# Designs tried in a protein design run: designed miniproteins, single chains, continued (4). Part 85

Each design is a single chain, and the fold is of that chain. pLDDT is the mean over its residues in the fold that is shown.

## One batch from the design tools (miniprotein)

Design m15131
Fold by ESMFold2-Fast:
Structure m15131 (fold): chain A 81 residues (1-81)
Amino acid sequence: SEELKKQLDKAIEAARAGNVEEARRYLDKASETAIKLDNEGDLDAGVVLIMLAQARRALERGDYETAIELLEKAKEFVEKL
């Protein structure tokens, strides 16, 4: 899932830059890609989707450190598949 990893990297970069709007956009794209891969049988997206939802909530409250940690964990999970 090279596209999913790319989207997660862009979300992490945006969050590190404090660009919440861009980080949310890449989070949304990553969620859509994860759902697509799950539907195709290429990924069990359940854990990834939970991590992305928690990261989104962290961004909404301005907790960029927690959002970045959750995005990095989601990326690690995807890389182990």
Scores: mean pLDDT 83

Design m15132
Fold by ESMFold2-Fast:
Structure m15132 (fold): chain A 74 residues (1-74)
Amino acid sequence: SMAEKLEKESKEILELAKKGDLEAVRKKAEEYDRLGKKYEKEGRMEEAINYYILSSFARMEIAIEKLIKRNAEK
C-alpha cells in the first residue's frame, strides 16, 4: 500500500540523514519529486501528494542537517 511505502521510504530517509549521506537523501528527494509530477500529470492525485510529502520530508532533513553543520562551524 502507499502507507507502507511512505513508512519504509521515510525510515530510509532518516537513516541516510543520520549517517550524513545528504547526497543520497537529495537523490531520493529528486526521485520522489519526479514521481509526484508523473502521477499529477496522470490525474492520480493521492499518489502525487504522497510522493510530494516524501520529497518535502527529504528536503527538510537536508536543510536541518545543513543548519546543524553551519552552527557547529561557527
Scores: mean pLDDT 83

Design m15133
Fold by ESMFold2-Fast:
Structure m15133 (fold): chain A 69 residues (1-69)
Amino acid sequence: MELIEQMAKAGAELAWKLHTEKGYSPEEAKELMEEAIRKAGEEAGLSEEEVEQIIKKAVELFEEKLKKE
């Protein structure tokens, strides 16, 4: 459970960094974040359901950051 929460937070931080530091649009940053989470989840031996939950949480966290900026 802790791994899923940590990966979701890391994914949102990655998307924010891609948007703010590398100049990707919010939509492009979300796409790259999703790909990174899928790859990391596969390497960690997570199920597709777990990967989907991580992506949903990461997207929510990233969108919360966008609304505050």
Scores: mean pLDDT 81

Design m15134
Fold by ESMFold2-Fast:
Structure m15134 (fold): chain A 82 residues (1-82)
Amino acid sequence: ALSEAEQVDALETEAEALRRGAALAVEADDLATVRGLAEGLRVLIGELRELLARTTDPALRARLEAMIAELEALLAELEAVA
C-alpha cells in the first residue's frame, strides 16, 4: 500500500500529465480530447477531495488544497472551450 505522501506524489504526477495534455489539446482545437481530459480532471479532483478528507498532515493537506484549486480552475477553462 502507498503512504499518504506517496499517494499525493502520484496524484501530482497525474495532475501534471493532465495539465500538459489539456494545453496541447486546446492548442490543437481537439474538442474530443478536451472533453476526455475534463472528465479525467473531475475524477482526479474527486480522488484528491477524498484523500484530503482522510489526511491529517498539515503539509499534505496544503498540497492537496492547492492542487484541487489549480485543477478546478483548469476544469472550468476546459468546460468553457468544449
Scores: mean pLDDT 86

Design m15135
Fold by ESMFold2-Fast:
Structure m15135 (fold): chain A 110 residues (1-110)
Amino acid sequence: MSPIEQLLNQLRQLAEQLRNATDKQEAIQIVEQILQLLKQLRAEMERRIRNPELRGIVLATLDTTIDSLKELLEQIKAATDDAEIKRLVDAAVAGIEKTLAFVEEAVKQS
């Protein structure tokens, strides 16, 4: 597998683990790991995409996802209600899955 394919597979596994997280601290740790891997994916995409227009769109999408996840992480840390934590976790998973689907399609076009 390419480095990008390995990162995408790791991110998909972490997104599934996040969906199944049973406590707040576990969810926090998984989101922090996802953020680190998304930063690595961004750096790899910047190096590997040859088309500058496609590269710009992909990097902007990843930056938006990273910023959104940072905001959701702070909200999860502040939340004290299990239902609210679950809502925030579900929002994070949905955002990650949407971004990964977009990046996988962009890689196929590169």
Scores: mean pLDDT 88

Design m15136
Fold by ESMFold2-Fast:
Structure m15136 (fold): chain A 57 residues (1-57)
Amino acid sequence: DGRQARLQALIDEYEALLRRLRRRDSLSPDERRRVDARLRALRRQLREETRRRLENS
């Protein structure tokens, strides 16, 4: 399903970024800020997808 594939892609990206943050010693301060911003955007997108599914129930 397109929606399941999209949600899974968002989850996969989120998990990859979390693993990258755990390796903080490998990130510059600028890269860390970019990862943090992307994680916030992904959390917002995941909440939106979940909310849309609940609203359509």
Scores: mean pLDDT 73

Design m15137
Fold by ESMFold2-Fast:
Structure m15137 (fold): chain A 81 residues (1-81)
Amino acid sequence: MREKLIERVNELMDRAQKLADEAEAQGRLDLAIEASVVLIHASVTLINLRKNPDYDLEEAEKDIENIESRLKEVEAQLKAA
C-alpha cells in the first residue's frame, strides 16, 4: 500500500510540474505559483512516505487527496481560459 501511495505522489509531482509550465506559458502566474506550491507539498509528502515511519497511511491519503483536489482546480482554470 505505501509503495502505491509513493507511485501516486510521483505522478502528482509530474502533473504539478506540467501544469506549472503550462500556466507560465499562458501568462497565468497565479496558477503557475499554485501548481509550484502543490509540487512542494507533494515533495514533502513523498519524503514523509519514504523516510518517516510515524507518517501513517490515513494522513498520507488525506495529504494526497488535498494535492489531487488543488491540481484539479488548476487544470479546470487553465482549461476554462
Scores: mean pLDDT 85

Design m15138
Fold by ESMFold2-Fast:
Structure m15138 (fold): chain A 99 residues (1-99)
Amino acid sequence: MSKEEFLASLEAAAYVLAAAMIFVTGKREADRLAKEGKYDEAIRVMKETVEQVEEYLKKVQEIAEKFPDNEDVKRDLEVAQSILEEGKNYLKELEEKAK
């Protein structure tokens, strides 16, 4: 692994951790609001959470495009994609319950 590739892999890991923390904190707040019947506020929190996770996913994707054979970056990309999918699915669930 080159020094550039190694530093990029650490950056990808940091972006995935940031996305995970944003998702966990946003989902906890949205879940709390939903339990109180505040679905409009819960939906807003999850929309903001999904947007932030998507921004970090794009950063990981850029690193994966530069180092397509790096197994750590590939794994981090898959994790970031899974976090975004889970966030979008929970947002849809909240929107359905708000009807």
Scores: mean pLDDT 89

Design m15139
Fold by ESMFold2-Fast:
Structure m15139 (fold): chain A 83 residues (1-83)
Amino acid sequence: VQFTEDEFALLKKAVDFFDKDKDGTLSFDELTLMQKQLQLASKSTSDEGKTIQAIIDKADIDGDGTIDFPEFLTMVRYVNKTT
């Protein structure tokens, strides 16, 4: 349930790459791009995309369309735990 150092570094790099404002917050558009990139990975069909969509839905509960990096990590962990 914990991320390895490599997984944490990859997630951080991905967030940094998509977080153009570098404010530590991912916008809805940036999360959508991340979801599309995962779906383009030949193995990530609907299953991985649904995980990212669930994270977006939980983060977007207020409709502000943003998520902080720590919140993103927390949502990934929660979605994985609720399976």
Scores: mean pLDDT 59

Design m15140
Fold by ESMFold2-Fast:
Structure m15140 (fold): chain A 82 residues (1-82)
Amino acid sequence: MTAEELTKKGLQAYSNGDYKKAAEYFEKALELDPTNGTAAIVLALSYLKLGDYEKAEEYARRASATNPLGASQVLGMIRAAK
């Protein structure tokens, strides 16, 4: 699968509330394209929904390199959820 196909599948899983499957798809998408800030942000959100705040913060901080505004918003959501 291409990074775009994996991102689409991840977004569908996220929309269905299947955050674990969404995280798996976005991790694979990010392996194929490490600079995909969108995949990194939605992966952080997926881990936030799973209650894995450490991984959520890790991927949000990683997204800061390519999408600092989106990463800042996600970090705020993680802090609000604690």
Scores: mean pLDDT 82

Design m15141
Fold by ESMFold2-Fast:
Formats: C-alpha cells, structure tokens, sequence
Structure m15141 (fold): chain A 59 residues (1-59)
C-alpha cells in the first residue's frame, strides 16, 4: 500500500477511536478504576499507532 494512504488511514482510525473513548469516559465518569484502565489502554494504542507511522516513514 502507498505510504501516504496507510498513514492517513491510521490517523483516521485513531480519530474515530478517540471519539468513541471520549463518549465511553463520559458515561463512566464516576468509575475511577475503569477510567484509569481505559486511559492507559488509549495511551498504549496511541503509541502503537505512532510506531506504525514511524515504520512506514522509515521504509
């Protein structure tokens, strides 16, 4: 696949995931444990997306 298309797709997917996460966090505001776990999961997912983008750019 073309590098530009792959990067764009990853950025769009991340944006959609961020929107879904924001809604989920709003629904679970009072559940600190769920919030903390979800935030950690989101951070790790974002890091993985950045690693994939970096790999594509380095190719």
Amino acid sequence: EKKEKAIKKLEELKKKLDEEIVKWLDEHRDDKEALDKKREEDIKLGEKVQEEIDKILKE
Scores: mean pLDDT 75

Design m15142
Fold by ESMFold2-Fast:
Structure m15142 (fold): chain A 79 residues (1-79)
Amino acid sequence: SARDRVARILQEAAARHAGDPAFQEVLREIYRAVMEADSLEEAKAKLDEIYARVQKEHPELADAVRELYDRILKALEEE
């Protein structure tokens, strides 16, 4: 399922960045956004908000979060 693909993407990212508490917090927020969303549109809106905040507050994480964002959206849109 799309949610299984998202979980795998996030697990891979968590393993790659195991020593980064700020990135782990972002991954937790992304997981909640996707799993708690009532619609694809709500999930996309929450992901957009998370990415915009990361670009402002943690620009060093922006590239990694953008890669995750793109992979998650692709997984959600393909169903």
Scores: mean pLDDT 81

Design m15143
Fold by ESMFold2-Fast:
Structure m15143 (fold): chain A 67 residues (1-67)
Amino acid sequence: MKLSEEELDREVETALDLIRYAIAVKNGDYEGAIEILREAIERHKDDPETVALFEKQLAEAEEKLKA
């Protein structure tokens, strides 16, 4: 039930990236949101679940930027 220090660090970093993304989207800064997601994908490239989550959000942000 308790996460290891490595697992906690990874979850905290993922949560912070999602918070930064959400703030950018809320402010209408889709260019900033895309940059945040690209950096998050690079940092988490060895975690396919997290990468897939961020790639989905990236596609959404790119669609919003086009509109």
Scores: mean pLDDT 76

Design m15144
Fold by ESMFold2-Fast:
Structure m15144 (fold): chain A 61 residues (1-61)
Amino acid sequence: MSLMEQLLAETKERLAAAKSEEELIAVARESSDRAMQELDPEEVEKLDKEILRLVLERLDA
């Protein structure tokens, strides 16, 4: 897997395991921070968009 695919898969697992809004936000922020360090800006935008979608789905549940 590419690094972006690995980060996205890891983030999805961590978000699914999160039990509170605070944990969801922490996971999203940590994943975004790591993406900014290791990925191209285009890949960061794609990852951030997907993370935001997943967080919003979890908050509405």
Scores: mean pLDDT 79

Design m15145
Fold by ESMFold2-Fast:
Structure m15145 (fold): chain A 58 residues (1-58)
Amino acid sequence: MELYKVVKDYTAKSDLELSLKVGDIVEVLEEIGKHWLVGKSLKTGKIGIVPKEVLEKI
């Protein structure tokens, strides 16, 4: 299981994206291109697209 920590707040700009806050943990499911990935928020259980730049591998 690939776990990443949110290091920058992110507000979803579409219903396909995740809104995240610093300190949240995201499970990485798939990579989409170089700058995006599909993640699952462990806090909310929601799945969506998130920019890699707001995440840091644990």
Scores: mean pLDDT 83

Design m15146
Fold by ESMFold2-Fast:
Structure m15146 (fold): chain A 55 residues (1-55)
Amino acid sequence: SEEEFIEKAKEIVKKKYPHLKEQIDKMTPEQAKRVIDTLAEHDEEIKKEVEELKK
C-alpha cells in the first residue's frame, strides 16, 4: 500500500540522515512523500533504495 511504501521510505531517509529523524517522524504521509521525492532527485543512493521498494 502507499502507506507501507512511505513508512519504509522514511526509514531509508532516517538511516542516511539520522539528524532528520525527529522532523521525518512528525511529517504527514503527504509531506514525507514530497521530501522523499526531492531527496531521490539529488541522492542516487536514496533513489535506488526507494525504487527497490516499488517492485
Scores: mean pLDDT 80

Design m15147
Fold by ESMFold2-Fast:
Structure m15147 (fold): chain A 57 residues (1-57)
Amino acid sequence: SSEVLAIAEEGSRIAAQAPEEKREEVEKLILKALAAASGGDLETARKYLAEARELVE
């Protein structure tokens, strides 16, 4: 639960930093991260968050 919330909070922060052109792609990656985290796959969730971060950097 706390891990899922942490993923959601970080995902929201990443999405807020995304330029309009990349926003949809970033949001899809965050959704995948949340789905993985909710299923207990924190490694996959972190991988999707890392991909989203790369898009906004």
Scores: mean pLDDT 83

Design m15148
Fold by ESMFold2-Fast:
Structure m15148 (fold): chain A 80 residues (1-80)
Amino acid sequence: SFLEALIRFVEELRRHLEADPDADRAEVAAVLDLLAEILRSQGLDELAELFDQAREAVRAGDIDRALELLDEAIERLRSL
């Protein structure tokens, strides 16, 4: 399903960010922006806000905060 694929993708993105926090930061931020847009288009505004916050944390170099926000997003996705 789309939801299962999305959860897997976000988990992989989180692992990439944790393993190499300085690699591909602009690309990771762009992916998070796209995910927020997709979720907002599906009416999942609260979840989209978590990805928006994670994107801003990545852009700011606050990787610990970004990982916390992605963990929250994964938990919410699993609850859908």
Scores: mean pLDDT 85

Design m15149
Fold by ESMFold2-Fast:
Structure m15149 (fold): chain A 62 residues (1-62)
Amino acid sequence: GPEQDLIDALIARGWSEEGAERVLQLMLERGASPEQLRETAERIRRAKTREEANREVVRGVS
């Protein structure tokens, strides 16, 4: 599902399992929809650097 897609995308980009779960929790606490989680996961997967991936995380929680 979209929650697991986000966790998998974050782990693939070098987040720990705990770190990925914290990002997911923060996004859910801020009211992220399943579609927003999927869009953020896709942007993280497309990021070429850890810094780009981190920018997509910040965008997703803003």
Scores: mean pLDDT 85

Design m15150
Fold by ESMFold2-Fast:
Formats: sequence, structure tokens, C-alpha cells
Structure m15150 (fold): chain A 70 residues (1-70)
Amino acid sequence: MEEEKIKEEIKKLEEEIKKLEEKLKELMEQLRNAPDDIELITKLIGEILRVIGEIIELELKIRELKKKLE
């Protein structure tokens, strides 16, 4: 049954997004508490942007999968 497989894949992607959101929260907390270290701040911003990009890609994939259920 194609629908069950798609729903299961969506659930897995939503779980991955949840993990990335927790990681994003931790990175933002690290950035907020960072000393005046421009190199560390730059690295943290880079990681935050990377994680946001991953979340967007997964959300787009979920959207495409949901369209297949329509």
C-alpha cells in the first residue's frame, strides 16, 4: 500500500526535522552565550545556516510527499 509507505516516510522526515530544530536551539543558545570571539561566532552562524538549510530541504520533501497523498 503506497499511502502507508509515504506516511511512514513523512513521519521519519518530521522526526529528522525535530532533531534539527533541537540542534538549532542548542546552536542559537551557544551563539547567545558566546564570548566576543569573532571566529567562534562566525563558525556558529555558519552551522546555524547549514541546519536551517537542512530543515528547509526536509520540509520541501515532506510537501512533495503530501502532494502524492492528495
Scores: mean pLDDT 82

Design m15151
Fold by ESMFold2-Fast:
Structure m15151 (fold): chain A 59 residues (1-59)
Amino acid sequence: SLEELAEEARRLLEEALARGLISEEQAKRMDANIERALEAGDEVTLRAAIAELRELLAQ
């Protein structure tokens, strides 16, 4: 479950970067945050990252 959330967050992050919605620096910081949250078992942080990226990608 946590691994699946991290994978989803990473996929959304790649989409946002590919579409030019975030900078490479922002993407690197977000990726580092996802890694730390996964290591810590922090589901709240992973879900928050997914929600933020989904909002960014929304039409």
Scores: mean pLDDT 85

Design m15152
Fold by ESMFold2-Fast:
Structure m15152 (fold): chain A 73 residues (1-73)
Amino acid sequence: MSAEAMRRALEAARIARSQGEDPVEAAYATLAREVGEEVAKRIVDSLLKGRIPEDLIEPSAIPYAEELRRVLA
């Protein structure tokens, strides 16, 4: 997973939260478009458990994944 894909998911989650929509669904939908539904679900499930899925994302994506984890908490 690229930094750009993770950044888009973070942006989508933040926008959803500001509009009173589900940030988890927004992040999942954005990631599913980039990497497919199965991998997106694994990433989102990991973040909801407070873990960064380093095996599924590039090192440059980790800062965005950390912020997304906080938004989804």
Scores: mean pLDDT 85

Design m15153
Fold by ESMFold2-Fast:
Structure m15153 (fold): chain A 55 residues (1-55)
Amino acid sequence: SMEEKLKRMREMLLKQGVSEEVAEGVVEIIREGYEEGLSFDETLRRVIEFLEAAR
């Protein structure tokens, strides 16, 4: 399910040293991207920009 994928993504982000707050932000970007029908590349780009801004 989508929720299982998002949970796994959150766990991977935490393992990479991302804070819980930032990990939740990334999960929301991915959820919204899927709901709005964004391409994988566009969703990934938004995630990367968010992560860079959070550093």
Scores: mean pLDDT 82

Design m15154
Fold by ESMFold2-Fast:
Structure m15154 (fold): chain A 103 residues (1-103)
Amino acid sequence: SKEALELTKLLMLAFAYLQDGRYEEAVRLIKEAVERIKKLLEEHPDDPEVQKMAEEFKKAVRNLIKALEEKIDEDVANGQGLTPEEAARIRKELEEIKKELEK
């Protein structure tokens, strides 16, 4: 579906920004993907195919958040480019996103 393709592109781009250490851009795209997933579920509450697709994308988002948290922990531990204050801000945003995914 068009929406599945767009969600896939968003998550792939978020992963690319994560790999480049562009954390703010990665978080922005993850938030956009979560809002699109929520809208899909709201528009199709009783559609099992949409529910299955949304659950697959929620899993992909959770995996991406985990990868982002691991990279932040690594960069902070190695003193690489990310300040403790910036890391704390990003971790707070990721916790907010996780709460949105848990419903």
Scores: mean pLDDT 85

Design m15155
Fold by ESMFold2-Fast:
Structure m15155 (fold): chain A 69 residues (1-69)
Amino acid sequence: MEEKERKEELEEAIKLLKELGYKEEEAEELAEKAMVSEEAAEEMQAKVNKLSKEEVEALRERRRKLAEE
C-alpha cells in the first residue's frame, strides 16, 4: 500500500529530524503535514536527503543558540 510506504518514510524522517535537533513536536507536525499534502511530503523529503554532516552540525548549532535565548 502506498500509504504504508509513506508512513514508514515519514517515521524515518521524524527520527532523523529529531537527530538533527528538531523537537519531537516540531518533527511530528512536519511529518503530519507531509501526510496530508503531497507537496509538503516532497519538501520534507528533499530537506532530509540534502542534509550533509556539515549541514546537520550547522542545524544543531543553530537550534542550540535558539534554545539558549
Scores: mean pLDDT 65

Design m15156
Fold by ESMFold2-Fast:
Structure m15156 (fold): chain A 60 residues (1-60)
Amino acid sequence: EAERLEAEARRAIAAGDLERAAELYRKVAELIEEEGGDPRRAATYYAVSGILKAASTAPQ
């Protein structure tokens, strides 16, 4: 499931939709935590999500 969301986030980046990519990476981090996965990996996805969200600009 996390791998699927990561793939979707990468497609969003390729399409220029940084806001959607940020949301998807945040969901990946949440799923990793839910599944009892590596907390360092979850922290990395949270960081990437935050960077993408800061870089995103609303379409005009």
Scores: mean pLDDT 76

Design m15157
Fold by ESMFold2-Fast:
Structure m15157 (fold): chain A 78 residues (1-78)
Amino acid sequence: MVTFSAAELEERIRALAEEELEILRKEGAPEVEIEYVELVLENPAAAPAGYRAGLAATLAGQSNEEALRAGIAAIRAA
């Protein structure tokens, strides 16, 4: 299995976020999705916190937009 150090994981998250941001901008995705990915790109180390918050919101039956807003709040708090 491929194992990553914390620094390698952060760099991989940044690279994936850059690719995702380009796709979302080209597709005219909702601003909340673009904002989420931009925050991940600014602080890749906070991405796991954002993911956990978004997943918790989704499991609670919240909409995709509400889950993304929860993720954004978690990243900003990190």
Scores: mean pLDDT 78

Design m15158
Fold by ESMFold2-Fast:
Structure m15158 (fold): chain A 61 residues (1-61)
Amino acid sequence: SAAELRKLLRELNKALAAGDVKKVEDIQRELMKLAEEGRIPKGLANAAVNSANALLEAQKK
């Protein structure tokens, strides 16, 4: 559901803010599973993964 997707995206943002790489990876896998099942667009899943990686890099600067 849309509510479940929004919860995953919020958890991704929280993990990113905390620098919790393991949690970020777990959520990225879940997003990719949802995309594979056709529940979300592949473009959205890829955008979320790319944004997460960019934010983690920014936190190292």
Scores: mean pLDDT 77

Design m15159
Fold by ESMFold2-Fast:
Structure m15159 (fold): chain A 58 residues (1-58)
Amino acid sequence: KTIAQAIQPFPATSPDHLALRPGDIVEILEEVDDEWVKVKSLSTGETGLAPKSYLKVL
């Protein structure tokens, strides 16, 4: 289980994205490509795409 923390705010711009606030803790479920990962919010349980560069692996 790979856990990461959002280090920057990420606004969801499409329905496939998960919006992030700084400090949000997410589980990385799948690497989609070189820039994007599928994540699950540990606070809400919602899933979506987020940019890898906005996450710090814990």
Scores: mean pLDDT 82

Design m15160
Fold by ESMFold2-Fast:
Structure m15160 (fold): chain A 55 residues (1-55)
Amino acid sequence: EIEEAERLKKEILERFPEAREFVEKEIKDFLSNPPEGKSLVEVLETMREMLETLA
């Protein structure tokens, strides 16, 4: 879980460095108050898909 989330975060930030502040905020918000039924990996996958639509 942690290794997968860290790897995905690095991938997103390498491809979309301009989204760093947004990604970091989303991770912080998730860790502070995690939504029921969602993992951090799922949140990061959703962010990656959203950012990919801009490419």
Scores: mean pLDDT 75

Design m15161
Fold by ESMFold2-Fast:
Structure m15161 (fold): chain A 105 residues (1-105)
Amino acid sequence: ARYVAIAYVSGGKGDPRELALAAAKGLATVAEIESQELIETPHHVQLRLRFKDGASATITVLNSGDAVITVVARTAEEAERLARAAAEGILTVSKGEVRIIVTEW
């Protein structure tokens, strides 16, 4: 089975690039990052990560400072753990409210 966790971080404000990198720093505390790609557009920043165990995360930060974190993992527990770690990373540099949803893919 494949599991998806979606974390939404809202109500905060900050630089989208700094928020995305803070999320990656949070993820690095709980998992080994194999690859990281930062994609910048005029309206949002997206950070794509792969983990050594085959899990992946996509962090999209809007110019509003709102962030959407999507994690794909082999277990619901891992997907939620990674999504929460990314959200907590953002909360080290910004205020905000976190909502996390986990579903089987």
Scores: mean pLDDT 87

Design m15163
Fold by ESMFold2-Fast:
Structure m15163 (fold): chain A 78 residues (1-78)
Amino acid sequence: MYQEKIKELKAELEKLPEGSAERAGVLIELSMEYIRLGDYEKALEYAKKALEDAKQAGDEVGIKSAELLIKKAEEKLK
């Protein structure tokens, strides 16, 4: 169930340092799960956090993924 996956991802997030590529990856997954739930405000929040962490880590793939998720969530909130 998507709520169980979100709970699992949030627990993993607690273990990861801010600004890490691994934390950015978990935040990207959280954003995608909230998009599946139709919670675009939460999806946007996590995607923006993922972008910040990916930029700090120099993770170009994570930056691109987070930017696409931000755009997707913003389109749904219009």
Scores: mean pLDDT 84

Design m15164
Fold by ESMFold2-Fast:
Structure m15164 (fold): chain A 80 residues (1-80)
Amino acid sequence: SLRARYEELLREVEELARKMEEAIRAGDWEKALEYAAKAEEVLREAARVARELGPEAFEELHRRVGALIERARRVYEEVE
């Protein structure tokens, strides 16, 4: 189903965000950028699926992306 695919894509983004945060904490900026690029590709596919599911799914994606950005910012502030 489209919803199941959407949820799978959201799980992939979450895992990539976690790996990016781990790379940032380790000072591995090249690895962090690599995971960020992969997350961007998955997010593009998630946006496409969300558009087909409707406005509620797109609003959910918007909120989840905002939370991930805030989380990444906190990790950057933590490691300075």
Scores: mean pLDDT 84

Design m15165
Fold by ESMFold2-Fast:
Structure m15165 (fold): chain A 64 residues (1-64)
Amino acid sequence: AQAEADRLLRQAVEAFTKGDYETAVKLAEQALALDPTNRAAHQVLAEAYRKLGDEEKAAEYEAL
């Protein structure tokens, strides 16, 4: 259900806000696995990977 993906995405954004980029990536990947069309999850992954210094991964998710 979309509600599960939305909940995981909210938790990912909260982790990102606290500076826990590794947890933000993990939660956003779980949200994306449940809803592959979730554009917000792609954006969170792109930003979190950029903060972790993985510019290649960030560019991959930004392009989707």
Scores: mean pLDDT 81

Design m15166
Fold by ESMFold2-Fast:
Structure m15166 (fold): chain A 96 residues (1-96)
Amino acid sequence: NAEEQAFIDAEAEVALYLIKAVIARNEGDRYLSKGDKEKAIEAYEEAIRWLEKAIQVLDEALPHLSPEQRAHLEATRARIEGELAEVKKKLDEVKK
């Protein structure tokens, strides 16, 4: 049905963006460990962009879902917000 399709599509797109965010964050950590602050900043900013895109997908999908599907994606959204805050903290520390 339309609700199930919207849920599946949102889950798949969010999963892809989260994978991209993890890769970018790990690249940032790697550059930082080598003293390359400029590349670390670039990578952390890329991770932030992917996390923000994941949140946008969730926000657009939520009105079209069942209550059970909505609860699941809202939990995912809260987790992504936490990860976004951590990456922003890393970015601020590199800029010091």
Scores: mean pLDDT 88

Design m15167
Fold by ESMFold2-Fast:
Structure m15167 (fold): chain A 55 residues (1-55)
Amino acid sequence: SKKLERIEELKKRYKEDPSLKLEVLTELGVLMIEAAVNKDKELAEEVEKVEKEIE
């Protein structure tokens, strides 16, 4: 899934540059809204998991 690949890219960006925390969390928030609109449970669960790892 392209959306799951995007989450992995965001996680990698944060790991390589922690100063991007706010930017990464903002993009994850957008993906969570998209997951809610599309009722995409897998995407929502992965976003929640990565947000907890970053916070």
Scores: mean pLDDT 82

Design m15168
Fold by ESMFold2-Fast:
Structure m15168 (fold): chain A 73 residues (1-73)
Amino acid sequence: MSDSELVARAVGYELLAAEYEAQGKYREAGEAYARAAELYEQLGDLEEAARMYALAAEAYEKAGDLEKAAEAA
């Protein structure tokens, strides 16, 4: 994929995660943040990747999924 397509997909997952959080779907939000993190890693944007993994861990904690929260942290 082109870098612009990777950026668009990463931003798409961030927006999807925020929508899931607004709905109280914290597990789905955590999964969406983790997918955004993977795309930022592919782009070499390690700062945004780390931020997305932190948000994924936070979302998984809110979902009660402590195992996935630990994996994202």
Scores: mean pLDDT 81

